Designed miniproteins, single chains, continued (3). Designs and how they scored, part 1

All scores and structures are predictions.

Each design is a single chain, and the fold is of that chain. pLDDT is the mean over its residues in the fold that is shown.

## One batch from the design tools (miniprotein)

Design m8001
Fold by ESMFold2-Fast:
Structure m8001 (fold): chain A 78 residues (1-78)
Amino acid sequence: SELLEALRRAEEALERARRAVEESSSEEFRKRGLEELERLRERLLRSAGSREQFLSTAEEVIERSERLIEEARRIDEE
């Protein structure tokens, strides 16, 4: 179940990023980050009709989620 594994990894990354964004001290970043995460989740769901597109999108969602976590960390070091 390669698709199920990709979905679980993407969902876990989105959840980790959501928590990091929500815990950020920056209201502006929280708003922007949550909106980006919502768009990433919708894009992942829309890609479900194609195995290749879904796997590619899941990897992008994971990468962008990790970037949001890193951005949250950098902001809190201010």
Scores: mean pLDDT 86

Design m8002
Fold by ESMFold2-Fast:
Structure m8002 (fold): chain A 89 residues (1-89)
Amino acid sequence: SMMEERKKAIEEGVKEGLKAIEKLPEEERKFFEELLKELAEAALNNDVEKQVKVLEEIAKYAGFKEEDAKKLAEASVTGKTAQVVEELE
């Protein structure tokens, strides 16, 4: 049950991510598609460290500073993204 629900949540997250990037140039969209794939695989394998690293890379590309990107990535994996956004410069 939990594994099935987790897979569904990951698939939904990937779909939302793809919608967010569909207005980007093709080369940039391709880059994000690969990152989303790596993120999904890391999430399915419970690889928290790799999830954080991929999310940090996405945040840096979105224009966040390295320190803020790391905080956002860690919060995203722990489900505390909204709290970190309130604390950003």
Scores: mean pLDDT 68

Design m8004
Fold by ESMFold2-Fast:
Structure m8004 (fold): chain A 59 residues (1-59)
Amino acid sequence: MDAQVERLLAEAKARLPSLSREEALELVNEVGRELHALGASPAQVVRAVKELLDAIDAL
């Protein structure tokens, strides 16, 4: 994963504990759209989204 993808994941994860479940799910959608816009592969986007969803479920 490139540095931009890792940065977006780290920033998103840091915000999760301060968000409602609805806000957290919207953040996952925003991160997915941003990764696609940055040229991330479909596999990278799927992995990042799954990682964020797993982090939400762990809260």
Scores: mean pLDDT 80

Design m8005
Fold by ESMFold2-Fast:
Structure m8005 (fold): chain A 68 residues (1-68)
Amino acid sequence: SREDLHLELTRLAREAMEKYGISEEELGAIIQLFREDPEAGKALVYEKLPPELAERLIATLEGVRAAA
């Protein structure tokens, strides 16, 4: 469901902040960019996060976008 995807997105965002020092503002900017330009958003996610977390976040964002 959208709620399950939103919960997973929240958990991944929290992991990025706690383990990798990403700010809330930076995560918001990444999510916004992914909504406006998915290709640029994917590139930025891979630049800012380790591959394992980047892949999980992108899959979750794609799910949220598809459910919208």
Scores: mean pLDDT 79

Design m8006
Fold by ESMFold2-Fast:
Structure m8006 (fold): chain A 63 residues (1-63)
Amino acid sequence: KEEEIKKEAEEIFEKLLENKDYDEVRKKLENADELLKLYIGLLLAEYVGDEERAKALKEKLEK
């Protein structure tokens, strides 16, 4: 479900922010759903203020 994927993306994003288990997060992403990767990318783009990348990722999520 989309909600479950969003929750998983938020959990992974929190680990990235804490710089904890970064290698384990990367391993999970290698086998993760494409939608999950897009949500994590969007969260990172919004966090760093990359408006162009955030917009592009939102467009992919809507399609």
Scores: mean pLDDT 72

Design m8007
Fold by ESMFold2-Fast:
Structure m8007 (fold): chain A 68 residues (1-68)
Amino acid sequence: SAKEELLKLYEELSKDPRIKVKLEGEDTLIAETTLSVEEQVGLALRIIGDYPSLEVKVEGNTLTIKIK
């Protein structure tokens, strides 16, 4: 399910010390990163590829991930 994809991604991102991730409500994940812009875009593309039920928005140093 989309919620299971979101929780799996939360666990994955929580393992990277360069990423501070939090759940916001039931459908949104906020990931504040110390990654470069290029690394953040690469991460967003990977998320879209691996988690098709999720949408990703990159804004500055933050990724906002939501259930579609």
Scores: mean pLDDT 84

Design m8008
Fold by ESMFold2-Fast:
Structure m8008 (fold): chain A 73 residues (1-73)
Amino acid sequence: MTKEERYEELLRLIGEILRKIGEIFDLELKIKKLKEKPLSEEDKEEIERLEKEIEELKKEIKELLEEIKSIEF
């Protein structure tokens, strides 16, 4: 693997992490907006779905960070 190939792969992984962080931010913003009013049963179910999506994205970010560690070390 060349230095250039390592750099390209690192940038690709960083780009994926940044995209997922952006998605988490958007989901957290949706949860915040839902919590600004009295919660209906539908709102509670929506919050649960959004929280599950955030947990999935966090897991994916952790996996990408492990890939970065394998390239750098």
Scores: mean pLDDT 81

Design m8009
Fold by ESMFold2-Fast:
Parts: sequence; structure tokens; C-alpha cells
Structure m8009 (fold): chain A 61 residues (1-61)
Amino acid sequence: RVEEVKELALKQMDEAEKGSLKDSYISLKGLAKSAEKNPEMSSLAEEAKKRAEELKKKALA
């Protein structure tokens, strides 16, 4: 179950990156916040935050 959720989240991150940088950033931030609520998902939350920060740099800088 947890492994399936992690795989789906990674696929969602990949799909989000295909959209606009702003939409991708918002989607990744939302995913990171959801993952933070579950300790088993802490690594996923960290990865989503990193991807969101990279997109923020591209969109804002």
C-alpha cells in the first residue's frame, strides 16, 4: 500500500513537470504537504519539496 502510493506520487510528479512551471510547482507543493502528514512518506515529501524548489527557481528567476 505505502509502496503503491509512493509510485503513484512519483508518477504524479513526472506528469506535473509536463505542465506549466507554475502549475507543476503548486502540484508538487501540495503533494509535499500531504506526504508530510505521514512519517512513512517523509522521504517522498523531501523529494517533492526539492522538485518544487527547482521549479520555483525556473519560474521566478
Scores: mean pLDDT 70

Design m8010
Fold by ESMFold2-Fast:
Structure m8010 (fold): chain A 80 residues (1-80)
Amino acid sequence: GLSEEVKKKIDEKVPELQAYLRELIALGEADPEKLRNPYAPKDASLEEQAAMAITAEVLRRIGDILDEAINEEKKKQEEL
């Protein structure tokens, strides 16, 4: 399972991730063309393309947060 230190780092990053998600949603509502996914099915609406782009970007950001938290824990263990 995840260590308590990794869990704490994830919890600290949750507000940042929530703010980022809200920003992407606001961007998609204001200008859907900016979130257009050229790899989406040709029959997908701009809203569907934006939803796919937001989902992919959020998953990428979650991955980055998890990798950072795990790497910080490993570095601390190497210093001890």
Scores: mean pLDDT 68

Design m8011
Fold by ESMFold2-Fast:
Structure m8011 (fold): chain A 92 residues (1-92)
Amino acid sequence: MEELREEALKHLLEGARAYDDGNYDEAIKHFEKAVELARKAGDKRLEAQAYTLLGIVYYKKGDKEKAIEAFEKSLELDPDNETARALLEKVK
């Protein structure tokens, strides 16, 4: 499972780069892949991080409903995620 976690981290990095470049659809694909890989690895905190980043991209695209859903999924996986909680409060 270590290889799955490493691949998930790579996708988080590539998604963040796509986001910085304004390629939001590419960022979403990378973060969705990171969610899938983190889930297969059993890494709930990494999966929560990927959902938080996915929510940020959806919010930036103007899709508040998908952003809220992503942040809520992040908090279900990691209730102590202060970033996801703060972002959820701002987008509601």
Scores: mean pLDDT 87

Design m8012
Fold by ESMFold2-Fast:
Structure m8012 (fold): chain A 75 residues (1-75)
Amino acid sequence: SEGERVKKEIEELLEKAKEYAKAGDFEKSTELLQKAIELRDNALEKGILSKEQANELMKKMYEVGVLQGKLALKA
């Protein structure tokens, strides 16, 4: 479905954001997280994502933010 394609796109952006954070590139990591948030919000507003899919993605976004914060403290 369209929702599943968008969900996968967002998950791929979040995975790249984690990779950049682990590499110490917090600028690119934050940019990718922001793009993921914008895509989720847009798709939710348009009814492309279900509430359940949007909530699952939000949890993953918070996990990325927590990872970024933990890694930045060690840099």
Scores: mean pLDDT 86

Design m8013
Fold by ESMFold2-Fast:
Structure m8013 (fold): chain A 60 residues (1-60)
Amino acid sequence: MEEEFKELLEKLEKAESVEEVTEVVKEALEKFDETMNSKQASALTAAALRAIGDLIDKEL
């Protein structure tokens, strides 16, 4: 993965709200819309879902 893409995945892990997760995903899609392959898209989706899951767990 490119270093910029890895940095966005790290931002997802540090997100404190669903709104922050949404903003990072939007930024990734805007920056990598034409260059993102299916493996990178899957990794981004998995990271976003994991971040949301961690946030839900903290609410409980």
Scores: mean pLDDT 73

Design m8014
Fold by ESMFold2-Fast:
Structure m8014 (fold): chain A 68 residues (1-68)
Amino acid sequence: SARADLEALYREVSADPRFEARLVGEDTLEIRSLGSVTELIGLTLRIIGDYPNLEVSVEGDTITVRAK
């Protein structure tokens, strides 16, 4: 399910010291990059490829991921 995908992504990103991850409400995950734009772009593309049932948007240093 999209919620299970969000929770799996949250656990994966929380284990990576390059990022801060925060669950916001029931259907939204916010990810902040602590590194360069290269790390942000790489993670964004990975999420799009691995989690097609999640909606991804990027503003500044933050990726917002939502269950569809």
Scores: mean pLDDT 82

Design m8015
Fold by ESMFold2-Fast:
Structure m8015 (fold): chain A 61 residues (1-61)
Amino acid sequence: MDEQRARMAQVAVEAYRLMREGRFEEARRLVEEAVASLSDPDLQEQLRRAFRAIEANVRAR
């Protein structure tokens, strides 16, 4: 299994939980740190896209 993809999934789940708790700044920092740790630019873009989609969904509800 791709370790970077597994890390992305874990970060997305944790960021979603933080955003649901109203902790948007902490969720953003978590995602930014994860993106900085990734060496694959495609995975970096996927994680950024996922974060934006989750944030938009949480804020729209």
Scores: mean pLDDT 75

Design m8016
Fold by ESMFold2-Fast:
Structure m8016 (fold): chain A 70 residues (1-70)
Amino acid sequence: SEEEIQKIKEELRKYAKERGITVDDGAIETIARASKGNLEKAKRLLDLAAQAGNGVVTATIARVIANAHS
């Protein structure tokens, strides 16, 4: 649901801030939707994207990582 996606987006923004990850809104949207309501999967995808982007997660990096781990 849209409500569930918004909740995951908020949790991802908090998680990124706590871990010092720079992430744009497009990346948050992509990861949240790719996670299909699973917050732990969303956090894992964000961690993988941050590793690929050396701490900076763009929408492009998020899309590549999400597609590889779908």
Scores: mean pLDDT 85

Design m8017
Fold by ESMFold2-Fast:
Structure m8017 (fold): chain A 63 residues (1-63)
Amino acid sequence: SAADYAEEAVRLAEEGRLEEAAEKFVLGQINGASENDILRALAALVRALGNDELAEKILSKIK
């Protein structure tokens, strides 16, 4: 499902597999994952890239 792609993107980003994480993030987005799922995946990618402050700001948008 679209949510499964977003969840895989989080896992891959946490593993440092950034290219694969970005691919799963895009698949989640185009297949209609929820805003909260996309924000979680985006925050994980941004954190993996070394920007903890931006990742925390993204997570603050989740209800």
Scores: mean pLDDT 86

Design m8018
Fold by ESMFold2-Fast:
Structure m8018 (fold): chain A 81 residues (1-81)
Amino acid sequence: SMAERVEELRERVREAVERFIEAAERGDAEAAREALRELGRALAELEKVGGPEVAQEVNEEALKRLEEHREAIKRASEAYR
């Protein structure tokens, strides 16, 4: 169903955000860039399947999660020096 596909894409976006946070905390720039590319691809597909409002909502959720972890990512990067 369309609802199942939308939920799969929402989860794919959430997983990409978590992979980015983990990669950034480890200082793995290549993994972080790959996670951001996956995030972009998942959001683009979500817009095609679920429409722009759903994609915007999920993008806003992703940005809030990244903001929440922004300082933690910076602190981790400093600690690994």
Scores: mean pLDDT 80

Design m8019
Fold by ESMFold2-Fast:
Structure m8019 (fold): chain A 64 residues (1-64)
Amino acid sequence: MPSLEQVLQETYEKMKESSDEERKELLKETIEYVKSMPISEEEKKEAIENLEHAYKIVLDEKKK
């Protein structure tokens, strides 16, 4: 099973290569995956915040 750090890194890399629609789907799927992980609620919250922040950064960079 990939670590949380690996999941976040792979998702960020995929987001950079994805279309706007694919990025939204990837974000949703990864959030649901993180929620299903056997980790603490605090870790889930931090991971989801990191994913949403990464999504926003990629979206902003793609518009420039």
Scores: mean pLDDT 77

Design m8020
Fold by ESMFold2-Fast:
Structure m8020 (fold): chain A 62 residues (1-62)
Amino acid sequence: PSEEELDLEVELALHLIRAVNAKKAGDYETAAEHFERAAKLAEQLGDVETAERYRKDAEKLR
């Protein structure tokens, strides 16, 4: 994988961690924002199926 792909994977992982932590804290709006960002990063990595799952997770929190 390229350096750019690794950077996107790290950013995706960080947004997922922040989404889960926000959800545990009851901050559903912040959690939804982080899932939406994770979806966009997954789409940039070519993983459309994973991106769709994260968008669904964000929608459930709104």
Scores: mean pLDDT 83

Design m8021
Fold by ESMFold2-Fast:
Structure m8021 (fold): chain A 97 residues (1-97)
Amino acid sequence: SIAEEAARALRLAAIDVLDRLLSSPSLEGRRQAAADLGDLVAHDPDPEIRRRAAEVLAERLPGLDEETREAARPGLEAALEDPDPEVRRAAAEALRA
């Protein structure tokens, strides 16, 4: 439906905003962005959203501080058991950071 497509587009836009917030000069801002991305990886009903969020974390976490990496960890660990193999792959890659 149009409403479902709009809701999906908003979540993709949210991932782009959260990706930018991982570069925030605020430690609390970075931690919250990482935690929110981890939550999307663990809980979003759309496997494409979960995959995109996990890919952002896989690309960005290696260059970030330990507290920001730890904020994403619970969501990424949950995603290791995801039914989508690409989500599991991206989560495992992100956890190697």
Scores: mean pLDDT 87

Design m8022
Fold by ESMFold2-Fast:
Structure m8022 (fold): chain A 70 residues (1-70)
Amino acid sequence: SVEEELAELAEELHKKIAENENNKEEMIKVLKEYLEKLEKLREETTDPELKAQIDSAIEYLRELIKELEE
């Protein structure tokens, strides 16, 4: 389900952020890869509550990428 995929992506992202905290270039790459995965998941769901959760996650990742690229 989309909800289960969203939870799994969040857990994996958290782990990869911790693993790459000292490598800015790799961190940006990981965040961009997860952003693409979330954007695809958003296209697959019609549930407004799940869309809102995905939109929130996408916005969070976009802000993180901006901060790291500055």
Scores: mean pLDDT 80

Design m8023
Fold by ESMFold2-Fast:
Structure m8023 (fold): chain A 59 residues (1-59)
Amino acid sequence: PLATPPLPAADDAVRAAIERHAEWLRSQPGGEETAEKLRAALDEAVAAGTPVRPVGNQG
């Protein structure tokens, strides 16, 4: 198997939290757009290697 560098647990925890939030948002009327934006932003941040942190504010 490939040797992977030690990744911060925060990235995995943040991804899981975002997935949970996206599921909840999708159950809300009009929340699908927010869920898609959140997923796109996460993908961009992860691809750039930037730490992803939830704002904690529902916007």
Scores: mean pLDDT 64

Design m8024
Fold by ESMFold2-Fast:
Order: C-alpha cells, then sequence, then structure tokens
Structure m8024 (fold): chain A 58 residues (1-58)
C-alpha cells in the first residue's frame, strides 16, 4: 500500500509529465517543471500538498 506522500508524489509526477508535453516548445517551462519534480522528490508531505494544489491551477 502506498503512503499518502507517495500517492501525492505520483500525482505530481503525472501532472508534470502532462505539462511538459503541453509546453514542450518552451524550454524555460520544461526546465522549471524538471526542477519542481526534483524538489518534490525531497519535499515534506506538507510541501507536496502545496505543490499539487499549485499544479492543479496550471
Amino acid sequence: MLSEKEKILKEIEELLKELIEKYNNDPTVVEYMKEVLEKAKKASLESLKQMLESLKDA
């Protein structure tokens, strides 16, 4: 069974992949999304929840 943190991280990974595909013609956006993913992997549960909320608004 995945932890809550692992579930949220998986959702963030999937949303970031969709955004990278959508904005693949903008290298600044792609680079930013890759940085967000790297930070998410090291983030606390609270930070992950905030990141997910921000990505849903995009």
Scores: mean pLDDT 76

Design m8025
Fold by ESMFold2-Fast:
Structure m8025 (fold): chain A 101 residues (1-101)
Amino acid sequence: AKEAAEAAREASEKANKAAKAAGEKAPTGSAAAGMSGAGAYASGMISEKTGNAELAAKGAEGAARVAKGAAERAGGGEEAQKAAKEAEEAAKKAEEAAKKS
């Protein structure tokens, strides 16, 4: 449970980084990038509070999906894509930790 929550938090942080990178490269996407980052952060917080490994894994998956959307809005900018990939990897770690629970 704790490992899944930690991985979900990591996914949230990486998703927020992807959203910020998207906003920097696409000025018209700044507001959308900010909303994406907020959603990812909220997913991480919920995962940490619940202590439920399965819910933590779902939160991390949501954060990774938000990061991917933010990278797409940036037109596939290298920094945004890299951060989105890191968020996806963190989400997979959360899922694996949940399965071991």
Scores: mean pLDDT 61

Design m8026
Fold by ESMFold2-Fast:
Structure m8026 (fold): chain A 141 residues (1-141)
Amino acid sequence: SDEARELLLAAAESARGTARLTRKLGEEVVQLARDATPEDASKVAEAIQKAKDTLTGSLDDLIALLRRAAELLGPEVEPAVREVEETKRELEEKFDEAISLVKSKSKLQEAARLIEKAKEEVVKRLEEVAERLRELADKVG
């Protein structure tokens, strides 16, 4: 029970940490894209790619913790695993779309809006996951 509780609390902290990182990196990329001229398109695309790589790495670490918790607690953790996997897929799709929009120099502002929306949805979903994991940890004796 202590091992399961510690894993759930570690996963909750990982989810909160990834939410904070998503907010920070997402805001930095949105600001860069909004301030950019068409000549900066390659630099903006590179920044979006680096943010994507960092955030997907953090999400993979969270998924690994959740899968380990699922081995101990079974079905109760599976909804959190699926939610984080779906969050990762949506983040990857939105960031790849934003990179494509930026490579079309006329769409820097559309890319910024897409990243801002993806940031808000990812942060919200990860904060909800963290809350559910904390509640589950409180029930594990």
Scores: mean pLDDT 89

Design m8027
Fold by ESMFold2-Fast:
Structure m8027 (fold): chain A 59 residues (1-59)
Amino acid sequence: SEEQLKELAEKYGLTVTQVKGLKQLLEQLGRRAAVQYAMRDLGLSREQAEELVEELAKL
């Protein structure tokens, strides 16, 4: 899972720490909160945020 998180971080121009934080937020507060955080705080587009959150949900 660490390697998969690193690959996602590189793909979306994020740090591994940011991707881990997003995964934790997804697990605690759900998909809507995770997508909003990814857009607002990580600077991703809605499409990128939804794609990343969907990939994290599969892990």
Scores: mean pLDDT 87

Design m8028
Fold by ESMFold2-Fast:
Structure m8028 (fold): chain A 60 residues (1-60)
Amino acid sequence: SEEVIEKLKKELGLSEEEARELAEIMERDSNAGGTRLMIDYGMSAEKASELAKLAEEAKK
């Protein structure tokens, strides 16, 4: 969703394309997406969990 993309761009400084790809991963598997945010991008568990929940809600 656009909301997840915009938050990823703001929090991680990602390009539109990178943020869109990551948002798609999170919408398909919010657990894997959240783990990737923490490990690959150094995002806190709290913020990663919030974005994962947002992506899961967009999937519903």
Scores: mean pLDDT 77

Design m8029
Fold by ESMFold2-Fast:
Structure m8029 (fold): chain A 71 residues (1-71)
Amino acid sequence: AAEEVVRALLKRVRDALDAYAAQHPDMTREEDLDAMAEISRQEADWARATHGPEIAAYSRRVQAEEAARLA
């Protein structure tokens, strides 16, 4: 399901960020933000290429739920 794909993607991003942080324990705030942005962008691009329709479906549901919560 789309939620399972998104959960797996989020785990991949988190694992990649944790691995990067472990290799660079002394990085600055700017370096940390740059690493987060780059890793997230790369994983998002991969996910769109491989699971685009499933991610789009999940995103639409989350946006609808968020809109209902804020209304």
Scores: mean pLDDT 73

Design m8030
Fold by ESMFold2-Fast:
Structure m8030 (fold): chain A 70 residues (1-70)
Amino acid sequence: SDAELRAAAEALLPAADELERELVRQVITKGLSPEEARARFEARVRELLRARGFSEAQADAVIRLMRELA
C-alpha cells in the first residue's frame, strides 16, 4: 500500500541523509556532477530496498515517494 511504501521511505531517511552527505562530498572532492550524484543516490537506495526484500517495482515506487517528500 502507499502507506507501507511511505513508512519504508521514512525509515530509510537517516541512511539516505548520510548517503546524500557522502555524495555531496564526492561532488566537492571528485568533481561529480549533481546529476551523476543523484543517479548514484537513486541506485544505492534501490539496492538497499532490494536488500530489504522489496521488488524492483516496489523500490521504484519508494524512490518516487522520496522525491515527492523532498
Scores: mean pLDDT 75

Design m8031
Fold by ESMFold2-Fast:
Structure m8031 (fold): chain A 116 residues (1-116)
Amino acid sequence: SETEILQEFSELLGKAAEAIEREDWEALLETVRKLVELIKKIKDPRLRLLGLERLFDLILTAKKRKAPLDVLLEMIDLLLETIDAELPTFDEELAKEAEELKREAERLREEIEREK
């Protein structure tokens, strides 16, 4: 059910936060891959966009906690690929919000590439 998917999403966000605190970057990346797959199963497009925004916040937290640059880039690439896959499923208003999120994620990607 939608409720079960949203509960699993919340639990995975908790696991991702724990992985960041432990500096377990492999566990973080595996959890992010699961979060991405779960977002695709959410029926409400506004909740899918919210899930993508929560994933972006998670990446920002990992960057602040000094996650390796290659891990950050892989997470950003997963986010960008998911945004592109979901864009055709959004109405005009949600698509505009998703495109803004995409621009913010692309800017972050460029900043990280400059740190190499």
Scores: mean pLDDT 89

Design m8032
Fold by ESMFold2-Fast:
Structure m8032 (fold): chain A 56 residues (1-56)
Amino acid sequence: SAEEAERRGREAYARASEERQKILREIAETLRSIGDKIDEALAAGKSLSEVKAEKP
């Protein structure tokens, strides 16, 4: 029926939109993780430099 076709269309659109949003969220999470790792590396670098300044 026409109603069935319309319902299927809405469900397909909603599913595609959800999939797109999921992918965007995964990308955002990956970027945040990379940022965290950079922060850790910078913190480690500072600690090493501070120790070296104490015992040249």
Scores: mean pLDDT 73

Design m8033
Fold by ESMFold2-Fast:
Structure m8033 (fold): chain A 80 residues (1-80)
Amino acid sequence: MAAQLDEALALLQQAGEAHRQAEEALKRGDNVTAAEYYRKAAELLRQAADLFREMGHDAAAERLYAEAEKYEKKAEELLK
């Protein structure tokens, strides 16, 4: 239980860092790099969501999957 929570929180921290890097790339007009980091953040959020789901926190997992989908859509818009 605790080890899975620690791993999930570490993945959330990494997702936040990837999101920050995406925002910085976007400010530079580097849409390709921004899209790459948004996709990385989405993948890290999905990994964290999987762990929360395994722990029985279904509502938290659903929110994280929804946030990951939002980042994927942002990446797709940046590559148009």
Scores: mean pLDDT 87

Design m8034
Fold by ESMFold2-Fast:
Structure m8034 (fold): chain A 64 residues (1-64)
Amino acid sequence: GPVYRVTALEDLGIAGEEVLHLKKGESILLEDVRFRSDGTVEGRLVDTGRRVLLDSSKVEIERL
């Protein structure tokens, strides 16, 4: 499936199968991305294969 680049617009914590802290301007790559109606984005980290959840209002998302 498509890979998405997700870039933090502010310092944020990401939860799920892996807990990450992104600083403003840091990016992660996600695949299997799902957009929820509540503004949550679910995806799988390309590097680790672990699922994460994040707030779509706090990130820029770009399809690669």
Scores: mean pLDDT 84

Design m8035
Fold by ESMFold2-Fast:
Structure m8035 (fold): chain A 105 residues (1-105)
Amino acid sequence: MEEEIKELEAFAEAATDPDVKASAYMNLGLLYLEKGDYEKAIEAFKKAIEVATNPDIRAGALIGLGLAYAKMGKKDEAIRYFQEAIEIGSPTLKAIAEELLKEVE
């Protein structure tokens, strides 16, 4: 896990394609969520949103932000990010965000 995080961080820093870079930051955020480092997860997901050009990558990162805030007990922030993901995501990502939204509401 720790070595995977460091390797993925280095890969994200080196990646030149915006959506490849964003996907790397998303995966980094997911690894931090699994580790329970919610602050680092939030940082990684925000970086993914900032660099992504693909709306589905942004929606996935917004779902990740919602999950991180939900784990921290910040229900209002979690709801907001899931709602944002519903607005921009594909039908599949929208369905995922809608189910997660029901769990926190």
Scores: mean pLDDT 84

Design m8036
Fold by ESMFold2-Fast:
Structure m8036 (fold): chain A 67 residues (1-67)
Amino acid sequence: SMRARAEEAAKEGAKRLAEAAEQASGLPATGEGEAVGDDMARATVRVGEEEGVWESSVEDAEKSVSA
């Protein structure tokens, strides 16, 4: 029960952070989209990776506990 609450809170927090980052990054910089290539794509991937790390960490921890 306590763990479920913590997991839900973490998920909500991560989702909110991702949405906020997406909103902040949702600038009408379409002109740069053509040559984004490096910086902006890198930032977007980085944000996604941070969330992935959290989820992967939780999954790995749960698998460890199960074992």
Scores: mean pLDDT 55

Design m8037
Fold by ESMFold2-Fast:
Structure m8037 (fold): chain A 58 residues (1-58)
Amino acid sequence: SIDDYLKKSIIEAAKELIEKYKDDKEIVQLAKKAIELAKEGKLEEAVKLLLEIVQKLS
């Protein structure tokens, strides 16, 4: 389903952020929270959190 694809994409994006910014404790914690939200099916909240991370990095 589209939701399964979106969930997988969110988790993959968050894992890439953890790997790239592994020394940034705030980014790592936010990315881990996005993974947990995605696993819970809270896809809109997970996407919003990923966008907040990207905004912090701009």
Scores: mean pLDDT 85

Design m8038
Fold by ESMFold2-Fast:
Structure m8038 (fold): chain A 62 residues (1-62)
Amino acid sequence: MVIYTDSMNPYSSGNAINTRNNLIKTLGDSVTVLPIVDTSPYNPNSEKEVKDAEEQLRKLGY
């Protein structure tokens, strides 16, 4: 896990972990079957997964 600055990568590992934990907690383990969110900022998939999770939380309030 590497974070350059919060303003440079909002989907850094810290944000990814927090978003994932909130999503799992809110959905009542409905997302437990999701692939592990790679917290590495060098993984483009982690940014996509965090973005999708945040979007779901924002729109539906899960």
Scores: mean pLDDT 51

